# Designs tried in a protein design run: designed miniproteins, single chains, continued (3). Part 58

Each design is a single chain, and the fold is of that chain. pLDDT is the mean over its residues in the fold that is shown.

## One batch from the design tools (miniprotein)

Design m9998
Fold by ESMFold2-Fast:
Structure m9998 (fold): chain A 76 residues (1-76)
Amino acid sequence: MERADRAVEELRPEVEKIALEAADKYPNDISKAFKEARKRIEELVSQLDLTPAEKRRVVAALTLYAGDLIVKKVNE
């Protein structure tokens, strides 16, 4: 649990960049922006020294965070 929580906090700045880039690339298609952000997050997390279960938790947490940022950016 602590390792996954730490990975989430350490990756938040990079995921914020990913989310904003995805929103800028697909300003009229939130579903595509979300899919691109999730794919990039999965690639980022895949390289971490974590168990498969921890990786799934980190991806889920960061994907929710990215989704919130994409929705906020698109609605500006």
Scores: mean pLDDT 83

Design m9999
Fold by ESMFold2-Fast:
Parts: sequence; structure tokens; C-alpha cells
Structure m9999 (fold): chain A 57 residues (1-57)
Amino acid sequence: SSNSVTITIDTPDGGKVVAEVDTDTGRVTRVEVSPSASAKSALEALIEAARRAKEIA
């Protein structure tokens, strides 16, 4: 089984973005965005998740 890390970012509008990152490749394999997150909040959280993923790889 590949190793993965789950990154959870809380959005300021009370939503969440959950990203799973494959630690062997540094690639994001799954993204889940809560319905309460605005498009802007979700995009900002995804950028932060990508930044953290790069630091893990």
C-alpha cells in the first residue's frame, strides 16, 4: 500500500477542504470540499494544501 497523508484546511466561512497526498510522489490523489465553503475560500484552501503537500514530498 502507498503511504498517504491527509491535510485538512478549515475555511473562514466554516467549511473544510480535505486533501490526500501520496507521500511517495508528492501528488494530491483526492480532494474533498465541503458545500459550505465559498469558491474563493475553497481555492485559497486548495493553494495552502498544495503548499503543504510540496513540503511533505
Scores: mean pLDDT 76

Design m10000
Fold by ESMFold2-Fast:
Structure m10000 (fold): chain A 88 residues (1-88)
Amino acid sequence: MDEKELEELIEKLKEELEKIELSEEEAEKVIRENYPKIQAFLDKIAANGAESLKKEELKEAIEAMAKALHAAKVLGSSEKVQKILAEV
């Protein structure tokens, strides 16, 4: 995936996610569900390089990151986010 395709995918995901209203409890759940996927993605890059990723795996990782970032914005607190991440 080139950088332009990546930026377009991220922008589309942000637009779709901004239409979703989350409570703080729902935002916490989204972070708890998506953070392990993000960690697994980063671990795979660290072990095997970014080129080892399939296009489908890269898309899944981007979606997980976009969802986690949207949820973090809803929580509005870096301390709350850090506490959730420490428990996952």
Scores: mean pLDDT 75

Design m10001
Fold by ESMFold2-Fast:
Structure m10001 (fold): chain A 62 residues (1-62)
Amino acid sequence: KIEEAIKKLEEIKKTGNENESIIAEAIIDALKEGASLEEIIENLKKSDNPYDKKLLKKLEEI
């Protein structure tokens, strides 16, 4: 599940705009350093940033 999330985030980093790429990279780094996917999803749900909302939707498709 975490490896699938990282793969999806790397695709977003390549195909997304600059803001989406920066957010995706930060989440990839957090996951590689041992952050839980559940914690990241919870934080994205609390964000009012539209890029965080869009990224949340893509991660929920995994």
Scores: mean pLDDT 75

Design m10002
Fold by ESMFold2-Fast:
Structure m10002 (fold): chain A 60 residues (1-60)
Amino acid sequence: ALNPLGKRAVDLYLRAAELHRQGDYKAAASLFDEARRILGQLSPEEQKKALATARAQIAA
């Protein structure tokens, strides 16, 4: 399971990806920036878990 920060970063990343798909690039960029900021607070291991989780959910 992801820690709370990792889960928050995934949620923001997924929302940003959806906005990007809808053509709302400005809003998507803001959420991607927030997700990156949170990811930067995580260990490299937790960052990899969060990104893998987000990637899997986008691909599904």
Scores: mean pLDDT 80

Design m10003
Fold by ESMFold2-Fast:
Structure m10003 (fold): chain A 87 residues (1-87)
Amino acid sequence: MEKLIKELEGEARAVMELAPGATEEARRLLRLAVESGDEKLIFEAITAMTLAVMAVAVGKTIGKPKEGEELARRILERAVRRLEEAL
């Protein structure tokens, strides 16, 4: 659990650094996952954060950074909704 939370915190920091426009969604997802105490939900949150980072990276690579950040925000909002429904 503790190692998994540290990994989640690391991925959340990466999202906030690479896509500052998604900071609120990343913080909310981090809070919900940690408060859940559920390893499955924490893992789902890590996966969503990783996908968000990939969306930003791909967006920058293809010359569409704004679209990448918007996709990252949508990925995180879906994950937030999923965790809220599971709690």
Scores: mean pLDDT 85

Design m10004
Fold by ESMFold2-Fast:
Parts: structure tokens; sequence; C-alpha cells
Structure m10004 (fold): chain A 86 residues (1-86)
């Protein structure tokens, strides 16, 4: 549940970091597409944000999108923490 979601985010962040360092941007794009197909919108948004940040050189659009993704993650984490505390 909560741990699974946090683990998935952590794994994705680690994988994105590796792919960015190796300049494997197409694999990050593929990950975003796969997550969207699976309905994992937050994970897809994280992968898409990484692509926008790298490919668009931290453009204003990428920064605005980052704030939206960070808010979604924050909301989901708050929800998970609330459920875990019961």
Amino acid sequence: DARKFIEEIRELEERIKELVERKEYEKIRELAEEYRREGKEILAALAELALKTVEENNSAEALAYQKEVEERIREELERIVREAEE
C-alpha cells in the first residue's frame, strides 16, 4: 500500500537518474507512456517532468509543470500517510 507507492516512486527516481546520466531519454519517454497506459498518472508525470527538464533546459513550462507534479505527489503522500496512521 503506502510502502508500495513510496517504493515505486523511489525506484522510478533511481531509474530516471540512471537514464538521465546515460542520456537514454527515449527510455524515460517509454516509461512515461507505459505508466499512463497502466493508469499510474503520478509516475507518468514524474517521468514526463524529467524529460521536460532535460530536453527543454529547465524552461518556464517545465518549471510550471514541476510545481503541478510536486503538488500531486504531496497530495498522494498525505493521503497514504493518513491511511497508514489509521
Scores: mean pLDDT 72

Design m10005
Fold by ESMFold2-Fast:
Structure m10005 (fold): chain A 60 residues (1-60)
Amino acid sequence: SEELVRSAARAIALNHGATPEQAEEIAEKVLEWYKENKDKIKDEDDLLRFVGKAALEALK
């Protein structure tokens, strides 16, 4: 779900020292990437792996 994507991305960003404002920006960016790749995500494990990689990429 979109809410799970935002929540997971936000949590990863915060755990890596992002401010709440930066974490929200990262969550929105990861959600945009998720929407572009939705058809490639088969299950919840694929979803969490995608979100983890995307959030870390957004932090660079």
Scores: mean pLDDT 82

Design m10006
Fold by ESMFold2-Fast:
Structure m10006 (fold): chain A 67 residues (1-67)
Amino acid sequence: SPLASPEEIARALLSLHTPAVVAALLAAYDRDPEAALGRLREMADLPEDTPVEYLRAVVAHLRRLAA
């Protein structure tokens, strides 16, 4: 279970990855949300049982922070 908030995970991803990698993840989410959320779990080392609403909240914060 992640102790961090979705916003904290989004900020961590932005600090650890290039803008191009984050943009590619967001573009992948627009094409295939389920596959992109699987990639997000892997990139953030989140458990497989992480709720989908939590992962969608991370994507929402990534869109806002990367804009």
Scores: mean pLDDT 84

Design m10007
Fold by ESMFold2-Fast:
Structure m10007 (fold): chain A 65 residues (1-65)
Amino acid sequence: STDARIAAILGALEGEKLAKEVGVDPNVASRIGAEKGRELAETEGLSPQDAGKLGGKIGVEEAKK
C-alpha cells in the first residue's frame, strides 16, 4: 500500500538520522528502519509517521549489535 511505502521511506530516513547522531552504521540502521517501518504500518496498522519513527528507532538499536 502507499502508506506502507511511505512508512518504509520515513523509517529509512529516521534510522539514518539517528545512526549518524550516535555514530553507528547509517546504512544498516536505514535498511532495518525501512523494513520495520513497512512491517509496523502493514501488520500493526500504525500511521506512516508513527511506523517510520518507531522503525527508525528499532533500526538504530539493531545497528548497535
Scores: mean pLDDT 85

Design m10008
Fold by ESMFold2-Fast:
Structure m10008 (fold): chain A 88 residues (1-88)
Amino acid sequence: SAEALRARIEELNARLVELGREYRRLLEDPSASKEEIIEKLREIIRVLEEIRALVEQLLPVEPELTAAALAHLDRLIAKLEEEIRKIE
């Protein structure tokens, strides 16, 4: 159901908040390696891709809002992939 999809998206958004905190901690940690930072960005991208797949399932129910959300997620994923490329 749409309600179940939204509940799962909310759970994944909470996970994104925690991953964002972990990412900031890594950036502030002088002992953190480039590889650890890249792996954290990849974890964030994986969660965003899962959110995207769930949001896409809402397209038949809420096409206008869903299309805007998908476009935003695609831009965010692309930006994080580019950040990984700059660090590598």
Scores: mean pLDDT 86

Design m10009
Fold by ESMFold2-Fast:
Structure m10009 (fold): chain A 85 residues (1-85)
Amino acid sequence: STEEERERFIEFLQKYFKLSREEAEKFLNNESEEAKKKVREYIDKLNSEDETKLELLLLEETIEWYEEKGLFEVAEKARKALEKG
């Protein structure tokens, strides 16, 4: 469900960016520019075989959220990965 995908994304932000739950929710809801920038830079620096990057990119329900947050390159990569199966 959308809430499950959202929760996984929050856990990802907490684990890899060391954000609190409140900061991660603020990123998703209020588009914190600093948090958004850190997410973009971190994802961009990960290699294509990185399990964390693959997990984040393959969250189908979050593609729309990536685009809303201005993470257009992440959304496009996720969409292409899902098209391949």
Scores: mean pLDDT 62

Design m10010
Fold by ESMFold2-Fast:
Structure m10010 (fold): chain A 58 residues (1-58)
Amino acid sequence: AREKVAEYIKSLPVGSKVSIRDLAKKVGVSESTVREALKYLEKLGIVKIENGYVTKLK
């Protein structure tokens, strides 16, 4: 589940912005699972989470 979120984010161009809700629908997991995976990626500086959106930083 978390791995699918990470794979999807890796497929996006740097600077891409996606809503957490749309990401959950595309990956087929709950928003809570997406948020857990994104917290890990945010700690690594890969993404930024703001106002229900995720932005790919690198």
Scores: mean pLDDT 80

Design m10011
Fold by ESMFold2-Fast:
Structure m10011 (fold): chain A 102 residues (1-102)
Amino acid sequence: SKDELVEILKKDKKKGLATIEKIMKKDPVKGINTALDVLAENTDILKGSDLREAVRIFLKVVKENKSTILKSKKIVVDLKSIADFFKGIDPELAEQIRTSLK
């Protein structure tokens, strides 16, 4: 659940990132929605390199499941918001996110 993922991420960020990847492999649409909701509801839970690693996991899952994921307006909107966040911090990662949505 989202609450379980939040508790894992608070205790061990590396285990939390591995858990995000695992849930996205099991169900890409539900998994990415769960992870995006956790990040939106808990803005301080991942920062810096760990947040960039989470975004790279999202991009890999989007590329592998593009036709299914891009049908979700919510996922597209959430990923565009993440790209906007990174435009001044990591412009290359922001562009990779935008390109994954095309």
Scores: mean pLDDT 83

Design m10012
Fold by ESMFold2-Fast:
Structure m10012 (fold): chain A 88 residues (1-88)
Amino acid sequence: LEEEIRAWLAEVETLLAAAETALALYEQGRISQEQLAGFYAELRREAERLLARAEELLRRSTSEEHRRELREAAARLEATVARLGEVV
């Protein structure tokens, strides 16, 4: 379970970093709105998968520390998806 949570957190951090990079490139005029929209579609798909996995890990976790980490990371992911959705 701990290794699964760490792997999930790493996937979330990677996706969040990619989203911030895509948004920064768009704001700098280095990628088009169409390219950002394509990234956003993939971001939504991966976020849905990761959020479903978070619910599974939360149901299996008895550690309050792990449950907090999962909820906080899930909230950051949802907020990032919402933020990019405002731009696209």
Scores: mean pLDDT 85

Design m10013
Fold by ESMFold2-Fast:
Structure m10013 (fold): chain A 73 residues (1-73)
Amino acid sequence: VDVPAVLAQLREALALEESLPAPDPEVIRLLDRAGVAAAAGAVETARRLLERALAGTDDPAVQAAIQAALAGL
């Protein structure tokens, strides 16, 4: 178990997250709703909410995360 390596990676990820602009609260709301819909098995609803979130953001990092979520559905 590489606990020191995992902690170093987590610190680097946290430093990167602090440097990233906060996503729009509307995009966060859509992502939260999509997560709830996906957990409930409402895949089509989750997909539509994720597509709306993707259209509402110009941040490439947020777009990449939404694309990964869509691929995981």
Scores: mean pLDDT 64

Design m10014
Fold by ESMFold2-Fast:
Structure m10014 (fold): chain A 87 residues (1-87)
Amino acid sequence: MSLEEALAALAEALATATALDAAVKEAIRNAVQAYLAAHPQLTDPERVARQLLLELAWRHPDLRVSRELGAQVFAEAVRVAAELLAA
């Protein structure tokens, strides 16, 4: 999956999400995996999550997510990035 495809899938999942459900978690995992493949020099999970979500916002400027869901998405992206970088 390309980074563009993974970010589009994440944006679609988030557009209809009211909570951090299994579909959103899977979309986050796919997006983090694609981002790490594109940026193999990154080793900081928080930086990976921040840069990934900035890229999402840039590519999908019309996407609206609640502050609470946005915070949960960031935390999950950090968790997944830490897991994948430790592998």
Scores: mean pLDDT 86

Design m10015
Fold by ESMFold2-Fast:
Structure m10015 (fold): chain A 70 residues (1-70)
Amino acid sequence: GGPRARRLLRQAEGALQLARAVGASEEAINHAEKALRLATEGYRAGHFDGELGERAERLVREAMRLMGLE
């Protein structure tokens, strides 16, 4: 749904900006970039349910975990 897609898009954008600003590992940056791509695709497609949403959310969590944020 729209609220979930918008939330994940903002979280992915924030995670990527944070990772770049703090000089995070390449793995953390790659996870954040993949999350942003998936969240953007879901948001623009007008639906963000099922596996696509779960994958984007997992990638945001992994990026945050790699930066020491849960």
Scores: mean pLDDT 75

Design m10016
Fold by ESMFold2-Fast:
Structure m10016 (fold): chain A 83 residues (1-83)
Amino acid sequence: DPVLELIEKAVEELLKDLDNPENVKKAAEHLRKAAEILHKKAQVEARLVDSSSKGEVLATLENLAVLYNRQDLLERLQKAVPF
């Protein structure tokens, strides 16, 4: 699934350094590509397309990990930034 692959790449880029704006930007670019695929399937929410901050990228990735039943990705995100 190309959407799941892009979500995984976004998680990997974000978790390299959560405070590095370049890693956040790369994660956001992977999310944008995932959003484009989902948009073509008429499944994209506006908030997903407009994700650009660390908090927005993280929240979007956590929601997508839950939606696609990827507990491994959710656990990685939660360990990096426990709420």
Scores: mean pLDDT 70

Design m10017
Fold by ESMFold2-Fast:
Structure m10017 (fold): chain A 100 residues (1-100)
Amino acid sequence: SADEILAQVEALLREHGLEHRIPVLREVHALDPEGTTAILTLFLQALEALRARDSATAMALLQQMAEAYNALLAGLSPEQQALARAAWHALGEIFESEAA
């Protein structure tokens, strides 16, 4: 479910010392629940592929995630886009940490 996907990503933010980013993720989810859930689902799938050393699948999922992110941004005001970019950056920090 959407709430389960959000809770999984919030747990990952806490594990990576990014708990201070949870409020911005929740705010973005409140603005566009469907778009945010699509991005977070692709993010979790990309992390699973990365952990499995399946770089081709991880890259394909990251491309889909970027397309979903651009679609989400198109529906937001400039101020709301800043919140979405902050959330996107936090997801990127998790991914970079897991890739190292």
Scores: mean pLDDT 89

Design m10018
Fold by ESMFold2-Fast:
Structure m10018 (fold): chain A 91 residues (1-91)
Amino acid sequence: MRSQIEGALVEAGALAAAGRGREEVEAAREWFEENRDKLSPEEAEAIEFIIRAGERLVEAAERSGAEGVLRLLRELGLSEEAIEKARELIA
């Protein structure tokens, strides 16, 4: 689960840096609100965390570009390995 969340955040960060993050986050939020009652409390909490992190990554990309995204991923507690993967996907 933690590894899957980290992978999702790396992908979200790359999309945000590419200018595609807002559309993806809005689509994910709409899906989540429509399907919230079908999810376990644990699944709902994990998905909401990823969506909220994605929203913050989009904001960071809009304010500071790729470096803003990478800084936020570190603040979210991603491993250095995941940060390097994100950097590779962004540039």
Scores: mean pLDDT 80

Design m10019
Fold by ESMFold2-Fast:
Structure m10019 (fold): chain A 71 residues (1-71)
Amino acid sequence: GPIEEIGRRIEELLREAGLPEEEARRLAKDFAQSVRAGDPTRAGAAAVLALLEAGHEEGAREVSRLVQEAT
């Protein structure tokens, strides 16, 4: 569904930014769980912060838009 598709895209962007596969998967899974629990803010912010710290500003902007779409 849409949440799983967004989570997969977040994982892809994090891996593209050079994060370890396990960390990227964890952040994407945390995001999906947070959206389903009705509190996407912290998990979405964590993914955006990780992308910014890795220097992938375009990916961070895309994730911010996807988080807004999912909420």
Scores: mean pLDDT 79

Design m10020
Fold by ESMFold2-Fast:
Structure m10020 (fold): chain A 65 residues (1-65)
Amino acid sequence: SKEEAKKKGIEGVLKSKSKSAALAAVGETRRYVGDEAAKEVAETGIKESKSEGAKEGARLALENL
């Protein structure tokens, strides 16, 4: 479902340890749910990810939304 895809995106960006993994998590959310959900996943990654690479990936994804 779209709700499950958004939850998976949030979990993915928070578990991500690299820029590419964070980009993939946001991109998958955009593809399956849409731009608004992808923006929320990206913003969560910027604020709450423990990896600097994941934060950078989330910021880059947000710039492309």
Scores: mean pLDDT 83

Design m10021
Fold by ESMFold2-Fast:
Structure m10021 (fold): chain A 119 residues (1-119)
Amino acid sequence: MLRDTYNSVKFTSAADVEVTVDIDPEKKQTTITVTFKNNVTVTFVLTRSTDESAIVSLDLEADSVTLTLGVNAGSLSAEAYDENNNLLVSASATAGQTITLTASVSADNVVTATATITT
């Protein structure tokens, strides 16, 4: 059996942005916290039905992040939260689908997020 189901994760760091990744193997959950300038954070919570990684790329700009997730097997749930734990967006995908999550920070430090599913 092949262990590598997805392409290697690409990080594009164009800014003074901090990324923390926490993995909970019992919940099959990955939490990605992105801290932008002025200490504004967005948190992505990824829950998978299999042990396969869904992360394809994480593209970082000074005021935005784009997380691309490809599902090769099973299912994936993806959620984005602001620094006050308000749910901004959620999406679910199954094998053969891609989720693109984009979060952006305004000049007034307001976080918005969108999700797109492609088959």
Scores: mean pLDDT 73

Design m10022
Fold by ESMFold2-Fast:
Structure m10022 (fold): chain A 87 residues (1-87)
Amino acid sequence: MSLAELIAKAIVAIQNKDFEKAAEYLEKLLADPRLSEKQKEYVQKALEAVKKKDEIKALEYLGKLMELILEEDPDLFIEAVEIAKKL
């Protein structure tokens, strides 16, 4: 699975309140060496929110992750958004 696909699937799983799949995708993101330390901090916070079934906080932290990705890796941001639109 590509990094962009993994991010897109995490976002869509949370939007669908599929916290089990969301946690699985977020754990895979946290283990991915392509994410920066700062990006992983937001992934970890989103994962903790998902474990508490707090969809609002999970989406808030993923929003912050996406803002950071847009600044650091805009190609990854564009790819993730385009994949999410089709899920």
Scores: mean pLDDT 84

Design m10023
Fold by ESMFold2-Fast:
Structure m10023 (fold): chain A 62 residues (1-62)
Amino acid sequence: LSEEEKEILRTNSPAEAAKLLGISVSTATKLKKELLEEEFAKNRSKLTPVQQRVFEAELAKL
């Protein structure tokens, strides 16, 4: 994925990202989950406890 595609996945729901990227919703969901897990691990120390809980809840939802 390019940085532009990653940004679309970060800032949009899986359905919206799928439409913007021209991929299936299931593919967008999988890619978004992988991207958020990587970014959460990478930036965990920079996130507030509230932001960390929000990320964990979003990952569990996907």
Scores: mean pLDDT 75

Design m10024
Fold by ESMFold2-Fast:
Structure m10024 (fold): chain A 84 residues (1-84)
Amino acid sequence: SEEEELHRLIDEAFRARRAGKDVVPLLEKILQLLEKSYKEGEKRVDEARAAGNEKLADIYEKSVEITKKAIENTKKMLEEARAA
């Protein structure tokens, strides 16, 4: 799944960074997947609300906020990696 690929890429990026390898290509792929996940997450919130499932909508909203922060952090990591 795309979620499993995202977790795999994040693990690879951390290992690459520790080894002093170029992380830019990995971070770019992570950012692309996170941005896609963010859009899909917003859609899931809307679908849960349309179904009247407010508890599920709340869970998805929290997940979307986590993804948003991950996007912001990944963008900062990309800026730092490109400057190195």
Scores: mean pLDDT 85

Design m10025
Fold by ESMFold2-Fast:
Structure m10025 (fold): chain A 84 residues (1-84)
Amino acid sequence: MEELKEKAKDNPVAQLAIEAIEAVKNGDYDKAIELFEKAREVARKQGLEEVARLFDGMIAALENGDYDRAIELGKEAVEVALKA
């Protein structure tokens, strides 16, 4: 996670996704959903539709109690956003 945080310095979508993943790990699920929703909005505004779809999946996973799945999808979204 530290290496991803460093790479995300200039990437607002990746930063929001990392913060949301940390919120999931801390049990702050409502905060995590809010952060993923914000990241999804920014991703769509930037034309990163694949990343936006990953955020949709993370929100759905959190709503279903699949926290590990939400974290895995979140990490994937960070990696995809950093390569865009």
Scores: mean pLDDT 80

Design m10026
Fold by ESMFold2-Fast:
Structure m10026 (fold): chain A 119 residues (1-119)
Amino acid sequence: APAAGARVVATIEVKDNKATIRLEVLDGDGTVVYRETKTVEAKSPEDVAKAAQEFIDENREKIIEALVKLGVSREQAEKAIDNLRKATVEAAKKAKPGDLVTASANAETGEVRYTITKL
């Protein structure tokens, strides 16, 4: 099924008092079917977490519609993005300047994981 393996991914790079936040919807093959990026001034982990949360909220309906187009139910899509939002905020608060945060939610199960990688 096209929805099998579909994911929502939030990536945050913190550099030079700026946070670059990228949101992507990937199909089951890992192909990007939706992408949006925002760069904001952020001087603290709390500022990064707030900016990521606001950007996810701004893109919520577009991400849900992209997932629905892939065959994910609206209920599953809403659960996945809500779980991604919580995980992204948690990861952003733990990240140091120069780290790459990647949070990923399984669109069908709502299971989330995140990693913090030093660049």
Scores: mean pLDDT 86

Design m10027
Fold by ESMFold2-Fast:
Structure m10027 (fold): chain A 72 residues (1-72)
Amino acid sequence: MMDKIKKLEEEIAKLNAELDALAAQEAALAKQDPSDPAVQEQQMELGVKEVDAAVRLTVAKRELERLKKELE
């Protein structure tokens, strides 16, 4: 039980770091020409990655809370 909690906490920390990195990349792209199709494609790719990371983070947080609730 405790080992699973620790692994989930580590996963959550990694996903938070991934989301921070994606947010920094999005901020960098926002300084570029928004009419450039290549910039638009990169913004769409970042958006997909952010959604995927956010979903994984939500699932991991829910599992962590479930395991904590099951502890005495």
Scores: mean pLDDT 81

Design m10028
Fold by ESMFold2-Fast:
Structure m10028 (fold): chain A 99 residues (1-99)
Amino acid sequence: SKFDKLVKEFDRIETEIIKTLKQARAEAKTQAQKAQIEELSDQATRLGARFVLVRRMYEENRDDPDIVDAYIQEMEEIIEEMKAILEQVRAVLAAMKAA
């Protein structure tokens, strides 16, 4: 189902964010760099919590097609925001490695 595909995509992106944040933390030298990484980590954590909540609401309301479609849309939007955070973490890591 589309729901199952979104759950798997979220898990994949979250795993990549965790991995890339771990690498970024290892490369960070200054307090400013560490603060930037933790802000991105906090943003990813908040989006992850929102995805878990929306997933639960979908499972509890799956018999209502209008509500279900709204939750699917919100899950897609959260995944796109998570992808944007992953790209930001990757950019920060690349900049630190170049310095």
Scores: mean pLDDT 88

Design m10029
Fold by ESMFold2-Fast:
Structure m10029 (fold): chain A 84 residues (1-84)
Amino acid sequence: DGSERLREIAEERGRYYQRLAAAVKEKGEKLHPEVRALAEEILDEIVEKYKAPEEYVEKARELLEEGRHFEAIEVALAPAVDEA
């Protein structure tokens, strides 16, 4: 049901955030190419799993270009949260 889906999305978001935070800590900067590459992989995982609409995926990609990786994840997950 919707509550279980919200829980799953929250847990997955937490995992995405932990993966990015660990990469930022390891590389010492959020704009590092490997951090960007991980954020792009996470965005692809979100698109595949949650079928994010094109407009949200495009906005998330713009945020990735700006180095706003955590905000990109939130934007990509927003439609799934709203649907739940």
Scores: mean pLDDT 80

Design m10030
Fold by ESMFold2-Fast:
Structure m10030 (fold): chain A 80 residues (1-80)
Amino acid sequence: VTPEQQQNAQSILDQVQGLAQALREGRISLEDFERAVDLILGDLEAALAKETDPEKKQLLQQVIQQIQQIRQQAKQQHAQ
């Protein structure tokens, strides 16, 4: 994993966290949030399916896992 790949991973996570915050603040709808996150996850899962480098594969899996956790927490807070 290169510093550039790590930076890109962090940028994606920051984007998803920003979406979760916007949902919590009522700036976007749950539908808009889910669409945006589904697109990001779809792109990452497609990249993971094509990846052969074990370090890059592990990084992609970690990012996907963290996005799924952010999504679940944001949805649970919105449902209350």
Scores: mean pLDDT 82

Design m10031
Fold by ESMFold2-Fast:
Structure m10031 (fold): chain A 80 residues (1-80)
Amino acid sequence: GAETEARIARLRKLKEEAIKEAEKLVKEGKVEEAILVLEEAIGLLEIERAIARRVGDEELAAAAEELIEELKEKLEKLKK
């Protein structure tokens, strides 16, 4: 429903802002701080995924899982 779509939009915004901040920090040579920003965003998305699963919102849980995977991929590239 509309409530699920609004929540997914908020999670996507969270990912977008975390990526922008991490990219800015990498450009400034602050790679360790960029890693922490991405790890914090992953943690927040994992909490949202757990809540979605608990209330039976499978669409929101799936969206959160996809966003977690995308952030983890970016995080692994920074840890090279």
Scores: mean pLDDT 88

Design m10032
Fold by ESMFold2-Fast:
Structure m10032 (fold): chain A 95 residues (1-95)
Amino acid sequence: SEEFVKALMEAGAITLAAAVGYVTSDDPEVRKLLQKLIDEVNKIEEEAIKNKMSPEEFKKRLIEVLQKALDEAKKLGHENVAKMLEEQIKRIEEL
């Protein structure tokens, strides 16, 4: 499915952006938030492939984990991380 491949590519973009944020941040709270996001996205990808998840369900699971990370980033005052997460949510919603 083209839609499934697009969702996989966006999941990869999320983990890459989070990894870049992790290695460039000196803030332990930011690193912890981004590591958790990477771990949760990887778990969703593995489950989506293994269980032949629909593109709609895959997108929903990615938005859910991004929204949770966004809420935490906003609560902790990490505005740059929050903006990145908002942009990633928008990209997935537009698929």
Scores: mean pLDDT 88

